Designed miniproteins, single chains, continued (2). Designs and how they scored, part 112

Each design is a single chain, and the fold is of that chain. pLDDT is the mean over its residues in the fold that is shown.

## One batch from the design tools (miniprotein)

Design m7905
Fold by ESMFold2-Fast:
Structure m7905 (fold): chain A 97 residues (1-97)
Amino acid sequence: SLAKEAAKILFELLKKDPTLTTWPLSELLELVAKKLGVSVSTLRKHLKDILEELGKILEKEGYTKAAELFHKAAKEKDKEKQEQLINLGLNALLDEL
């Protein structure tokens, strides 16, 4: 699954360099797209599924607060609220890293 692979790459990037939690989502997606050899537009089409798979990874690794925020972001239909939930999730992850 593209979404599952993208979520794994994103999580590994964030673990290796926690400062990436301060980056805009668009720039994080560019890094993941380059590693997967796909376009950023392809990842954006799968954003909901990527956020859901990231939430599952975070939950299994014990980052429960960050996981809850990413699961909520995956279900959010309002783009502005989704971005806010993603930013909160990244901040929660930074605090737990």
Scores: mean pLDDT 86

Design m7906
Fold by ESMFold2-Fast:
Structure m7906 (fold): chain A 80 residues (1-80)
Amino acid sequence: DALEETLKMVEDEIDKFEKQLGREAEKVSPELAKEVKEKFERIRKEVNQHKDDVKKLTELYQEALKFKAEKEEEIRKLKS
């Protein structure tokens, strides 16, 4: 099932992103790094609980992307 394979790839990307963003946040704020990890762990858990619900999975993925963009910008500003 191409959908299942695509969603698995998305989950892998989210995990990769969480680790990368968490590492960057940790260099500027341990509290921000914790927030990032907790947010993505929650999103990943919900994705795994709803992997048969395409609408929910799409919403969670979009939430992750928006959070990523926002926190990357915040970290960048803190480093400046």
Scores: mean pLDDT 78

Design m7907
Fold by ESMFold2-Fast:
Structure m7907 (fold): chain A 65 residues (1-65)
Amino acid sequence: SPAEEQKLKVTLESFVDLADRVGKIVDEAIANKWSHEELLKRLEEVGKEQLAKLKEQIAAIEAAS
């Protein structure tokens, strides 16, 4: 259905955006010599934020269907 295609599209876009954000955080961590533990903590926070936004987008598509 068109709604299922939109869900797949926003999911893909969300993970592409997450990959870009992760790359920038890793580059910053290397430049500033963060510990591996500090990097993992930041990546966990960013991942949770991104997944929460995706969940809201999916719910909006379902409500509009």
Scores: mean pLDDT 88

Design m7908
Fold by ESMFold2-Fast:
Order: sequence, then C-alpha cells, then structure tokens
Structure m7908 (fold): chain A 87 residues (1-87)
Amino acid sequence: SDEILEELIKLFEEYVKAIRNGDEEKYNEIAQKISEILSKLPKEKRDEVVKLLVEAHQKIVDAYKNNDQEKIDEILAEFKEKLREIL
C-alpha cells in the first residue's frame, strides 16, 4: 500500500536524522511509530521489512560511530529502494 510505504520512508528518514543528532529519546519514539505501522502488514511482508530495518539500523549505527555521513546517506538510499521492492 502506498500509504504504508510513504509513512515508513518518512519515519525511517526521521529515524536516521535522530541517530545523526545523537537523540536517543527521539529515535526510540520513531522506532515505536515504525512498529505500529508494521503491525498493519501481513506477517511475511512485516518479517521482510523488519529484517531490512534491522540490517539498515546496524549499518547506520556503525557508519555514525565512524563519522561517515556519506555512508549513512548511501544506506538510506538503499533502504528506500529495497523497501519499494517489498511493498
């Protein structure tokens, strides 16, 4: 559904921004909102999106610790592309 895809992309962009700012309270808040949206998906699609989110999160946190802003932008672009393939 276009609404779920659009909302997840928006929330993940906000999530990445919160990580970049070191705003732990904000990214935890956004993670909860993502979880709520994911609950609307069929199990198979939800599991695929969750796997994608976990992989992207790990890569972003790693890039953030290395102060690699270019890598974070690359990961965000890849996440958006893969999410469009799932949904």
Scores: mean pLDDT 83

Design m7909
Fold by ESMFold2-Fast:
Structure m7909 (fold): chain A 93 residues (1-93)
Amino acid sequence: SMEELEKKAKELTEKAKPTLDEDAKLIAEEDAKKLNLPLEIFLEPVKEALEKTTYKMAYAIVSGEKVSQEEFVELFEKEYQKLYKEKLEKLKK
C-alpha cells in the first residue's frame, strides 16, 4: 500500500539524517560566505530541502524505481531554492 511505502521511505530518510545534517552545514556555510549573509538564513532551508529530497528518492527506491545522483541534485536544488525564497519572504514580514 501507499502507507507502507511511505513508512519505509521515512525509515530510510531517518537513518540518513546524521549525514544530511553534516552535508547541510557544509552547504549552508558555503552559501553564507558566497552571499555574505548569516549562516542561520541558509541552514534550516538546506536541512529541510535535503530531508525532503532524500525522502522522495527513498520513496522511489522502495517503489522499485531507479534513481541517479543527477536526479537527486536537481530535486535538491529546486527544493532548496523554493524554501530559501520562502524563508526570505517570511523574514521581510
Scores: mean pLDDT 84

Design m7910
Fold by ESMFold2-Fast:
Structure m7910 (fold): chain A 73 residues (1-73)
Amino acid sequence: DYKKKSELFDIISQGSFYQSRGQHYYGLSKRYLAQGRQNPQTAAQLNQLAAQYQQLGDQYYQQSQQLYKQAEE
């Protein structure tokens, strides 16, 4: 059934999109944590940004996982 295959493809594509967004924010979080370790004078601000991006990454990653579960069954 092409409709079911199309819906599964759409769900997987959405999951991949949210996973990519989550990985992007996790990357930004790690980058800001690394910069904070190298520059203690700005560490507080960089750690705050890292925490915000970590939270965004977690949200997108959770959405991605839920979509992948829907695609499996």
Scores: mean pLDDT 83

Design m7911
Fold by ESMFold2-Fast:
Structure m7911 (fold): chain A 94 residues (1-94)
Amino acid sequence: ELEEAEEIVRRFFAMADKDGDGTVTPEELEEAARKAGLSREEITLLLYVFSRADKDGDGTVTPEELIEALKYLFEHNPELAKDIVEALRRLVEA
C-alpha cells in the first residue's frame, strides 16, 4: 500500500500545486479538499498529516515530506495512515 500511497501523493501534488514550485500549502490543501467535497473529518486528517510533514516549519510541504510522514504513520498507526490515503484518493478522484 505504500506504493499506492506514493502514487496518490504525486497525483495530488500535480493537481494542487497551482504555482508550479513543487510544494503545497495547508491553505491550498484545504481549498482543494473543500472543492472535492471532503468531510470536515477528512480535511482535519489531511491537515494533521501536513503539519507532521512540514519538517522545516516554512508552511509548505513537498511530495517527499508527505511520503515520509505517511511511511512513519504506516509503521506506527496504520489505520490512521489508511484513512489519510483514502481521503487523498477521494480528493484526487473528485
Scores: mean pLDDT 77

Design m7912
Fold by ESMFold2-Fast:
Structure m7912 (fold): chain A 61 residues (1-61)
Amino acid sequence: QAAMDESTKISQALAPRYAALVAAAPPEEAVGGLPQKMSTDELIERLTAAHDARLAALAAA
């Protein structure tokens, strides 16, 4: 692909991702879970996994 466009996109993506990693992971757990299109089955599985993970985290806390 075009290196110039790739570099710009990577730079923009890395900046907020780096900040998010330094600040906390929770924003990605809440928002980053659904940025991509998925099949109905995959969406259901991901939502179930996310709920289970959240429940486990709450139980551990």
Scores: mean pLDDT 58

Design m7913
Fold by ESMFold2-Fast:
Structure m7913 (fold): chain A 73 residues (1-73)
Amino acid sequence: SAADRQIALKYIEIARELIAEARAETDPERRALLLRQARAALEMAEFYKDTLSKEEQEELERLKKEVRELEAA
């Protein structure tokens, strides 16, 4: 539905902002919290992924990979 699509897009936007904040964050505990929040936002977007375009689904997958890489660093 249009509502589910808007929820997915909102969580992708939230995840992008949290990832950007995590990259700028120098405190390891705050960085870890931001990455955990970003992952939770991406999990919510994943639940509604079938409402997204191909390009938006590819962005979701890229953001998920970016969070995993940042968590491993």
Scores: mean pLDDT 90

Design m7914
Fold by ESMFold2-Fast:
Structure m7914 (fold): chain A 73 residues (1-73)
Amino acid sequence: SFREEVRELVREMAAAMAAGDRAAYAAAMERLGELYLRAAAEDPERAEAILREVEAEMEAELREALAAGAARA
């Protein structure tokens, strides 16, 4: 589902951030953008709601990943 694909991409972004892998992070962001545009073409309100829900679900993991990545930089 769109939700599962977003969750997987957000996990890839978190892993890239923690590793300090800017290229992997950019690639995951690009893929997420493409996925979002496809979903938003069908139902923009639902696509945005799902993206926000996944971000909220993974907020702590994303913050920890950002801190780890910053420490490597």
Scores: mean pLDDT 80

Design m7915
Fold by ESMFold2-Fast:
Structure m7915 (fold): chain A 84 residues (1-84)
Amino acid sequence: SKEDELLEKFSRELQRIVDEYRARLAAAQTPEEVRAAIDEFLRKVRELYEKIKKEYPDNDFLIKTAELALERLEAQARAERAAV
């Protein structure tokens, strides 16, 4: 369905952001570089969420799915940032 296609597209874009974040973490050699990678990751995830709300304002299911993913990832990244 169109909804399944949109969810898959969102999942692929989110996975790209996650993969980029993992690569940056693997390359980080200092606590400052780790924090920078986390801050960039959080910014990109938030930007993706805002893009989805703008492009699909009436797709409540997609927006809620993205919001839950963002909240979970933000909580995890903030915990990781505090541990550095």
Scores: mean pLDDT 85

Design m7916
Fold by ESMFold2-Fast:
Structure m7916 (fold): chain A 85 residues (1-85)
Amino acid sequence: SAAEEARRQKLLEQIDTYEKILKGQLKQSDNEEIREKIKEALSELETLRKNMDTLSVAEAEAKLQELLNSKVTEIGLLRAREHIG
């Protein structure tokens, strides 16, 4: 449906946005733990993008949300600790 295509397009735009943010963060960080977590998050975003045609829109949205709530949140917390410390 047009609604599902719009959701898929929004999901791809979100993946592009987070990839750009994470790649920028990777260039700015010399911390090995942060760099490794960013690389892992980028790998999972690439896997999600590659599997977009085989996943339902709802499954793809759920996978992105899980990634944002887990690895991307952890990266944010580690970067905040580095700034405050």
Scores: mean pLDDT 83

Design m7917
Fold by ESMFold2-Fast:
Order: C-alpha cells, then sequence, then structure tokens
Structure m7917 (fold): chain A 80 residues (1-80)
C-alpha cells in the first residue's frame, strides 16, 4: 500500500540523515527513495512528501534534524 511505501521512505530518510553532510544531499537521497517506490505512490503522495521536506528543511539547521522532522511528517501522512 502507499502507506507502507511512505513508512519505508521515512526509514530511508532517517538513515540518510545520519550519513548526509548537507540538507541538499538529504534531498537527493529522498528523491532517490521516492523514485524507487514510485509505483506504490500516488501523485498526491509525492506532492505531500515534497511539501513535508520543504517545511522540515525550513525548520532545521542540519541534515539530521531535517531528516528527523521529515520522518515524523511522513509517518503522519502514512497514518491517514
Amino acid sequence: SSSEAIEEIAEKVLEAGKESKSIEELEKKLQEAVESLRSKLTDEDGELIGLAFVESAEESKTAKETAEKLAEKLREIAAK
């Protein structure tokens, strides 16, 4: 289901946040994760994930902090 795909993206994002040196590198890893699961996501899911990233990046100073906030927002999207 799309919910399971979004939860998988959240897990990948948390790992990427630990390894990424910048928010830009995290964004690239997020895009790769979304692309790998594209067949399990709706266009609306993709838009919501993109918005969640922008909001998380604006609220954060590091890749790790951005990843933690983004993962939380993604889990909220998956729960709906």
Scores: mean pLDDT 84

Design m7918
Fold by ESMFold2-Fast:
Structure m7918 (fold): chain A 76 residues (1-76)
Amino acid sequence: SPPALDEDAPAEEIVAAARAHAEALVAAFARLPAEERERLLAEAIRLAEEEVAAATDPTHRAAARAALEVFRAAAA
């Protein structure tokens, strides 16, 4: 995997940050009672789906999709 170019680096960093943030939220939710965890995961999925739908920038759409993927995997 080659290093990113200057123009690509911010996009990769935004997507990686969104994924890391989603993973941190999932880890935090795992400490909660099952009913609260399920409710918060469902809310996170709904919000991430809305962000994907609202995103007009490819980078922000990719970031929202990365977060959505993490939340859906945690809910499965």
Scores: mean pLDDT 81

Design m7919
Fold by ESMFold2-Fast:
Structure m7919 (fold): chain A 87 residues (1-87)
Amino acid sequence: SLLDIIEKAKPSPLALEAQKALDAGDYDKAIELARQALEKNPEDIWAKAVLVKALVKQGRYAEAADLINSIKDREVRKALTYILASL
């Protein structure tokens, strides 16, 4: 499935911290930590997923869409588009 790419990807330490902040409802912290994870690894799929979810939770839909559209990997882009549509 499209979500298998995310499920099989092991989160980086910063992406895991970003996910914990997201789960706690701290969307500003989730965005900051996810961006730090992407600074270390621009291809961090977990960090991209957390960033998309946190932006959507803040009503920042245009920024979430721009992030997804910047992704060159078609399967990663599909997975994140599915997440956006499911929120």
Scores: mean pLDDT 80

Design m7920
Fold by ESMFold2-Fast:
Structure m7920 (fold): chain A 114 residues (1-114)
Amino acid sequence: VEEAAAAFKKAAELTKPVLSDEDIQRAERAYRAGVEMAERGLTPEEWARVSERFPDPLEQAAVVLSEQAARHGLDPLTAALAAIGYGKAVELKHPNAEEAKRYLDEATRALDAA
């Protein structure tokens, strides 16, 4: 899981310059939801309802990654920031988008393997 933590941190660092205050608020909403879900242990029906609370696909991804990070004792806010940051980097065609994607893919693979 240390590999996932390092990868999330790197993705967040690469995309930090494209984040607005609103994007940081989006990440904060997502990480709080992810932490609550990790603590409670959601059913499949409750996971299906995440899309109702977070219709934005980037926020949904941030919630999922934050929940996975929290379950493994990693920083859920860094995971949320990495997810939102990557999405914004892609939208803005930022040169760091491809490298950030690589680190997010590494982080999710490491968490799935844990």
Scores: mean pLDDT 78

Design m7921
Fold by ESMFold2-Fast:
Structure m7921 (fold): chain A 83 residues (1-83)
Amino acid sequence: MEEEEKKTLKEIVKRLIEASELAKRQLENDEDLSEEEIKELEEKLRELDKKAQEFTERKVPKEKILEALREAGEYDKVEELEK
C-alpha cells in the first residue's frame, strides 16, 4: 500500500512539474501555445487535480482535519464542520 501511494505521489509531482515547465517555457520563449498544446496542458492539469484530490481524500480523513483545526484553535470552524 505505502509503496503504491509513493508511486502515485511521484506521478502527481511529475505531472505538476511537466505542466509548470510547459507554462514557463511559453513565458520565457515569448511564444503562444498552440490550440493542441493548450488542450494537452488543460488535460494534464485536470488529471493532476483529480489525482491530488483522490490522494488527499484517501490520506486525510475528515477526523484528522478536525483534529488539526482543534490544535490550531479554530474551534468555530470545527463546530461548523460538525453540523
Scores: mean pLDDT 61

Design m7922
Fold by ESMFold2-Fast:
Structure m7922 (fold): chain A 61 residues (1-61)
Amino acid sequence: MSDEELRDFLSVLASAPELFPQLLEVAGGATLSPEERAALLAMDEAGRIARLREVIARNRA
């Protein structure tokens, strides 16, 4: 993923943060529990950005 793609994803997340858990499920290939979904939605923007970067880095490796 490029910085451009990350920027586009952040723009979508700003408009629809509820999609963030679903994006992580798809990117990580793992099902999130309702508690994990709630925790992700309760994260601030910086926390969500950091989490998304971790998933991208893992997928890139």
Scores: mean pLDDT 68

Design m7923
Fold by ESMFold2-Fast:
Structure m7923 (fold): chain A 71 residues (1-71)
Amino acid sequence: SIDELIAKGKEALAKGDLASAREYFLKAYELAKEQGDREAEVEAAQGLLSLDPRIKPVGEELRKVVEEAKK
């Protein structure tokens, strides 16, 4: 489930496993987009943006998703 993927991403982040955390958040993000789950999509996108600093320079689409879903 999306919630399980987000939880696993947070656990990996807490252990300092940035690669695994990124993978779990990416899977959650894609599933949330497919299902139209805006709340989960925002949470996963925020996880990706805060977790992987390399995503921020090329993460313009992720920022737009978070901004659009704030309503």
Scores: mean pLDDT 72

Design m7924
Fold by ESMFold2-Fast:
Structure m7924 (fold): chain A 85 residues (1-85)
Amino acid sequence: MSPVEKFAKEVSELYKKWKAGEISFEEFKEGVLKLVEENPLMSEEDIKEIEKVLEKAEKEGATEENVERALMQIYHIALQAEERA
């Protein structure tokens, strides 16, 4: 499994827990940021960009649509990071 596929799977599990009401959006955001910080392919710029994407989703009311849009952007950032490595 590629680093991007592993990251996507782990983020997807957090998203499923959030959708089921098992974790808060704050816990979801913290979980995603931890996964990004632990990923050695992610630059400091990538981490900051992902943080801003999550902050925007939170400010827009953390709806399923807004969070799914944020996840699409996060996956794109992760793919770009893998392609650079």
Scores: mean pLDDT 81

Design m7925
Fold by ESMFold2-Fast:
Structure m7925 (fold): chain A 86 residues (1-86)
Amino acid sequence: MEIIINAAENPTEELLKKLEEYIKEKAKPEQLELIEKALENLVSNPELANKLIAKLREWVLSGEMEIEIFYAVKLIIEAKLKEIEE
């Protein structure tokens, strides 16, 4: 299967942008910095996905992060990892 016109307007990229905006609005600045840094480095080091997810769980369990932010970040991680596998 060939996709000729979808690289710049991939629905996944639009979803990722909306999820990133949601995280920026709802996450604390310290949490946002760690999340953004990890996401930027996922392509070079996929192992960071597991470390980020573990840290997000700690924040949710301690009450420092809403569960909805955790799921938003998890969706971004899964989408980015799928693009690497293609």
Scores: mean pLDDT 73

Design m7926
Fold by ESMFold2-Fast:
Structure m7926 (fold): chain A 87 residues (1-87)
Amino acid sequence: MERKIAEIIAKYLPKIIKALEAGDKEAAIKELEKLKAALAEATPDPAEAAALVASVDAAIEAVKTMPPSEVAKKLREILEDAKAFLE
């Protein structure tokens, strides 16, 4: 993982997880859209940018279709990976 990408993930995921744990799907989707824009802007490789955007789009669909607690659990694992990369 690139450091800049890990920093963006570590910035946005805590807000998304908090919204999901509160059951606020709309707030979680809004923050995921912000994460998607930030990742697209920060990623110079078009293929990597497309893969990251697709991952965020999949997370948005998961928020719409899955229990918020299950989505929060998966995002927490991604956040731990990003934090480990930054440490």
Scores: mean pLDDT 81

Design m7927
Fold by ESMFold2-Fast:
Structure m7927 (fold): chain A 76 residues (1-76)
Amino acid sequence: SIEELLAQLRSADPEVVFAALEQLVRLNDLRALPGLVELARHGDAFVRGLLREAARAPEMSEELRAAVLAALAARP
């Protein structure tokens, strides 16, 4: 589920975080948008780096990509 994948993004295991991001990108589900935006604004540097890389994936929708990139850019 989307909720399970978003919870996995908060895992201490980098492999779990990466796999969850890949799956969320493949699903392209706008229900993930609020959780991804929150992580982009308030997540640690590692997770924010993974989100930036995920946003370059051609599989991510323009709407989801734009929101994530805007949230990443808003933090100094």
Scores: mean pLDDT 76

Design m7928
Fold by ESMFold2-Fast:
Structure m7928 (fold): chain A 71 residues (1-71)
Amino acid sequence: SMEAEREKWIAEARAKAPEIAEEAVKAGLTQEQLDAAEAYLAAQIAAGKADPDMAEILRETLAIARELLAK
């Protein structure tokens, strides 16, 4: 079903979030870029332009990146 395909896609995307965050930090992601990305995501959510599931995964990815930058 379409629901099962979406759930599989969400699970796969979520599983990749830590790796994406680690690679971004390794590539030189700055605190300013992270803050800008979080602000942009919040604005897209507020405007109803963000897919809720993707927005959740992106928020989780940004949170992991923030923790990595704090070290």
Scores: mean pLDDT 82

Design m7929
Fold by ESMFold2-Fast:
Order: C-alpha cells, then sequence, then structure tokens
Structure m7929 (fold): chain A 96 residues (1-96)
C-alpha cells in the first residue's frame, strides 16, 4: 500500500525471498523493483516465479485465461486449461 513502513516492506521482501528459496531461485534487485512497482501483488510474484522457472507457456496461458475471465468469455477449452493451471498452481503453492 502507499506509505508502507520500512519494516512492512522488509517483512514482505523477506517473505518473497523465502518463497524464491523454496523454488531454488535467486531474487535480484530488478525482481524486487518489479514487485515494489506492483505493490507486492501475488499475481506479479507468481509471474516472476513462472518466468524464473522457464514456465513461460504457463504464464501466457494464465494471462490469456485471466483476460477471458474478466471479459466473461470463457469456453470449454478455457475450462480445461484452467484445471491444468489450478493443478500446477497447487503444486507451486505446496512448495512455497
Amino acid sequence: PPAATEAEIAAAEEKIRKIFAEFGLELSEEDLAELRRANYSPETLLELILRKLNLEELLEKYKRLKEKVRNNTVDDEDLKEMEELEKKFEELKEKA
């Protein structure tokens, strides 16, 4: 949120660092800057993790499905992709 304290920022970044460590990933200053600009959005964190794990295909599917859900244009093919993404996110959540 705007005007977050230094302690709140440090706590959020420490939590993110632990999540990255669970996946064997390094958290760079550029990654931190991107997360800060997004106010530590869970979506931005997930996108960074997927990119770092070379799961760009899942990231593209996630973005496409998110747009379709927002526009209420989900079809049967999208529902199958959502199930696959939910399973993958459940696996990632267990590791985080």
Scores: mean pLDDT 70

Design m7930
Fold by ESMFold2-Fast:
Structure m7930 (fold): chain A 100 residues (1-100)
Amino acid sequence: DVDAVMARLDAMYAATDVPAVRRMIDTARSILRDDPSRVADVRAVVDDIDRLMGMLRRMRDLVDRINADPNDDVMNRQARDMADRASRMFTDIRRRLDAM
């Protein structure tokens, strides 16, 4: 159980180039190493980090499309809305990790 969550964190760390996401993963690893009984709480946060990483991948793809057509107001609105949601997710994940 703990080993499975650690392996998932290692895979997520290797899959991301976002420094803020890597810091969250390192914090989650540290919590789980220090207190393995937290595995259920850490797993919940890992699920949220995975969702955030998925959102960041979609944002990158959307930015590539905007670069091809920078005057598309719909895509620009979608990018802003996704950035706002990603920012809120970062804040929530950090707050939850700090509370552990």
Scores: mean pLDDT 85

Design m7931
Fold by ESMFold2-Fast:
Structure m7931 (fold): chain A 93 residues (1-93)
Amino acid sequence: SEEAKKRIKEMIENLEKFIKDVEADLNDPSLTPEQKKIAEEALKIYREMLKKFKDAYEKGASQEEIDKIIEELKKNFDVISKYLQARQEKELA
């Protein structure tokens, strides 16, 4: 459906922006080894999710297929949450 395609496209754009931000963070000399590890794990997850959303977009995936990808993203929320916390601590330091 058109709505499903629009939703996937918005998620692809958001993930590409987030990946760019994480890649920039990895070049920050103020990052601790622990913060770098969290950023690397988040980057891996986002790259895998981006590939899945791009594949879904090309195939004209159903809403059910999109929901499955979102559920997989949610299962990795702990890693994503740790990355966001590490980034916030860097900005406050």
Scores: mean pLDDT 77

Design m7932
Fold by ESMFold2-Fast:
Structure m7932 (fold): chain A 92 residues (1-92)
Amino acid sequence: MEELKEQLRELAKEAEEEAKKTKDPKIKEMLQDISRAAKTVLSQADKVSEQTLRESLELLKKSYEYAKKGDLSKSASYTTSSLLLVVSDLVE
């Protein structure tokens, strides 16, 4: 659990720093959205299962990879899937 929380903190920080370095406003916006999503997942970490937290982190990591490649559609899809997975666990 603690390692997953640390990886979410690191991902949020990496996405924020990458957003500052990009010159593409759409990639910047997507990286900022990923940072915000990672912080949101982290804020709910104690309320969801470890499996949900791990899967949400993996989806956000894929979102980050696609954002860096400029595939904003796939990036948005993975970010949305991560957040929906967390919401689903919270309402079960």
Scores: mean pLDDT 87

Design m7933
Fold by ESMFold2-Fast:
Structure m7933 (fold): chain A 88 residues (1-88)
Amino acid sequence: SMEELRRRIRAALELAAPAEQAGKWDVFLEVFGLALSGRFADAAVLLVENGVITPEEARELLVRAAKIMGLSDEEIQRLLAEFDARLA
């Protein structure tokens, strides 16, 4: 639906915002694209690997993006576990 698309775009913008604030437009575009594709954990890893945010800030950011998407607490915990596994 249009509402689901709007939520996904809002979540992707929330996740990519730190890269824009840091002036890293190449990272912003890649993070935004990954998040729009549902690859939220990969998007957050990219932010950490490019020195935009810390791993702890990335976990907080993922929780905010997931809440915008309407994910359950169980889905949020799974997403955080996926992020931690990909970062290792």
Scores: mean pLDDT 89

Design m7934
Fold by ESMFold2-Fast:
Structure m7934 (fold): chain A 82 residues (1-82)
Amino acid sequence: MEITDEELAEAMRQITAGSLLATNPALSREQAEAIARLLQGPLSPEEQELRDKATQAFNEGDLESAKKYNDELLALLLERLA
């Protein structure tokens, strides 16, 4: 059966946090999880664009482009979390 939207969001958040840590080893786990949470919530238009591009690249297996967009998105989100 299908999982709930909330369960799916939590699973996606944990997957995103793991991906962020794998591609950005300078991140703490807490920062990666907080960023993954922000990616599931309201983002600025610029953050949303970068998130969409990173997600699309990752889904297509283009990990280098995904990392590039994630690095830019990460910088913006870390500034918001500070």
Scores: mean pLDDT 74

Design m7935
Fold by ESMFold2-Fast:
Structure m7935 (fold): chain A 79 residues (1-79)
Amino acid sequence: VGYTVVLSDLSEEEAEELEAEARARGIPSDIIKGKKVTVVLTGLTEEEARRLAEEARARGIRVKVYRRAAEALKEANKL
């Protein structure tokens, strides 16, 4: 049982900062590099996922919340 937050349309610098923040909080993170950089945060509670999504939106970052990590990873690979 875990929520996944996908952060997209990031610069490499923004992605690195988000990964460092996630690691400091003990949240598993993956970086997907393509034409744009995407950061995937997994193993979150619903409350943690909502807070992270709100923080990302406040910074102008595109964010989506998924109930299942596998589904989120499939969607992230389409971005």
Scores: mean pLDDT 74

Design m7936
Fold by ESMFold2-Fast:
Structure m7936 (fold): chain A 77 residues (1-77)
Amino acid sequence: ELSEEEERELVEEIRRRAKEIAERLQTEKKLPAELAEFLGEQLAIERAALEREGVAEAERERRIAAALARLLESIAK
């Protein structure tokens, strides 16, 4: 299993990848305003659900970052 330090590094890597993909899509104007709004709403719902379930902050951050990366990668295709 991953150590706490390795887990933090993994979360940071996922966040960087998600940010890079989002910036690329915004620059290429491939992310329309309606889709950006929809993604924001979906992430807010996911965050609220994980918060209600009492998921630890580190795990919650990882799941949200991974979900964002997957959604953005799907849109970029």
Scores: mean pLDDT 66

Design m7937
Fold by ESMFold2-Fast:
Structure m7937 (fold): chain A 78 residues (1-78)
Amino acid sequence: MEEKLKKLYEEAYKKGKQYALDSSEDEVLAKKKQLEAQKAALKAQAAADGTMSGAVPLLVYLDGLIKGLEEGLKEKKE
């Protein structure tokens, strides 16, 4: 199970980083804002429903995408 979550994060990270490299800074910032809103909504829903354990894979995926976007944006500035 841990290997699946690690692969999911790594795939999401690469996807987010590639999106950041292929997109404008404004598009990257807008995408990051959307993903952060989705993450916040998912956490709120999981907390309300008591389903936090079931939300973990999607939270890991969203975290990977957001981190990928941040690192890709940093590469664009340098």
Scores: mean pLDDT 81

Design m7938
Fold by ESMFold2-Fast:
Structure m7938 (fold): chain A 83 residues (1-83)
Amino acid sequence: GSLSPEEFEAEVLEALGLIYLGIARSMLKHGEPLEEVIETLEKAIELLRQALDLYRKAGSPRVPQVEADLKAAEEELKKVREQ
């Protein structure tokens, strides 16, 4: 079957969140300013939170994976802020 509009929006938000998470990790590896890394991680977290909310409303089997990715992003943000 086709995705619901909510599931499609969740997939787009998840993809964007993961892209921003990847950008933040790359920025850290290349020694970019911590402020820019923090801003990029915060954007990734917000996108993943929005995706998670939509997946939960849709009853999607993707919920555990998105929860894990969100938790990892939040832990990375905490670690960067402690520098």
Scores: mean pLDDT 87

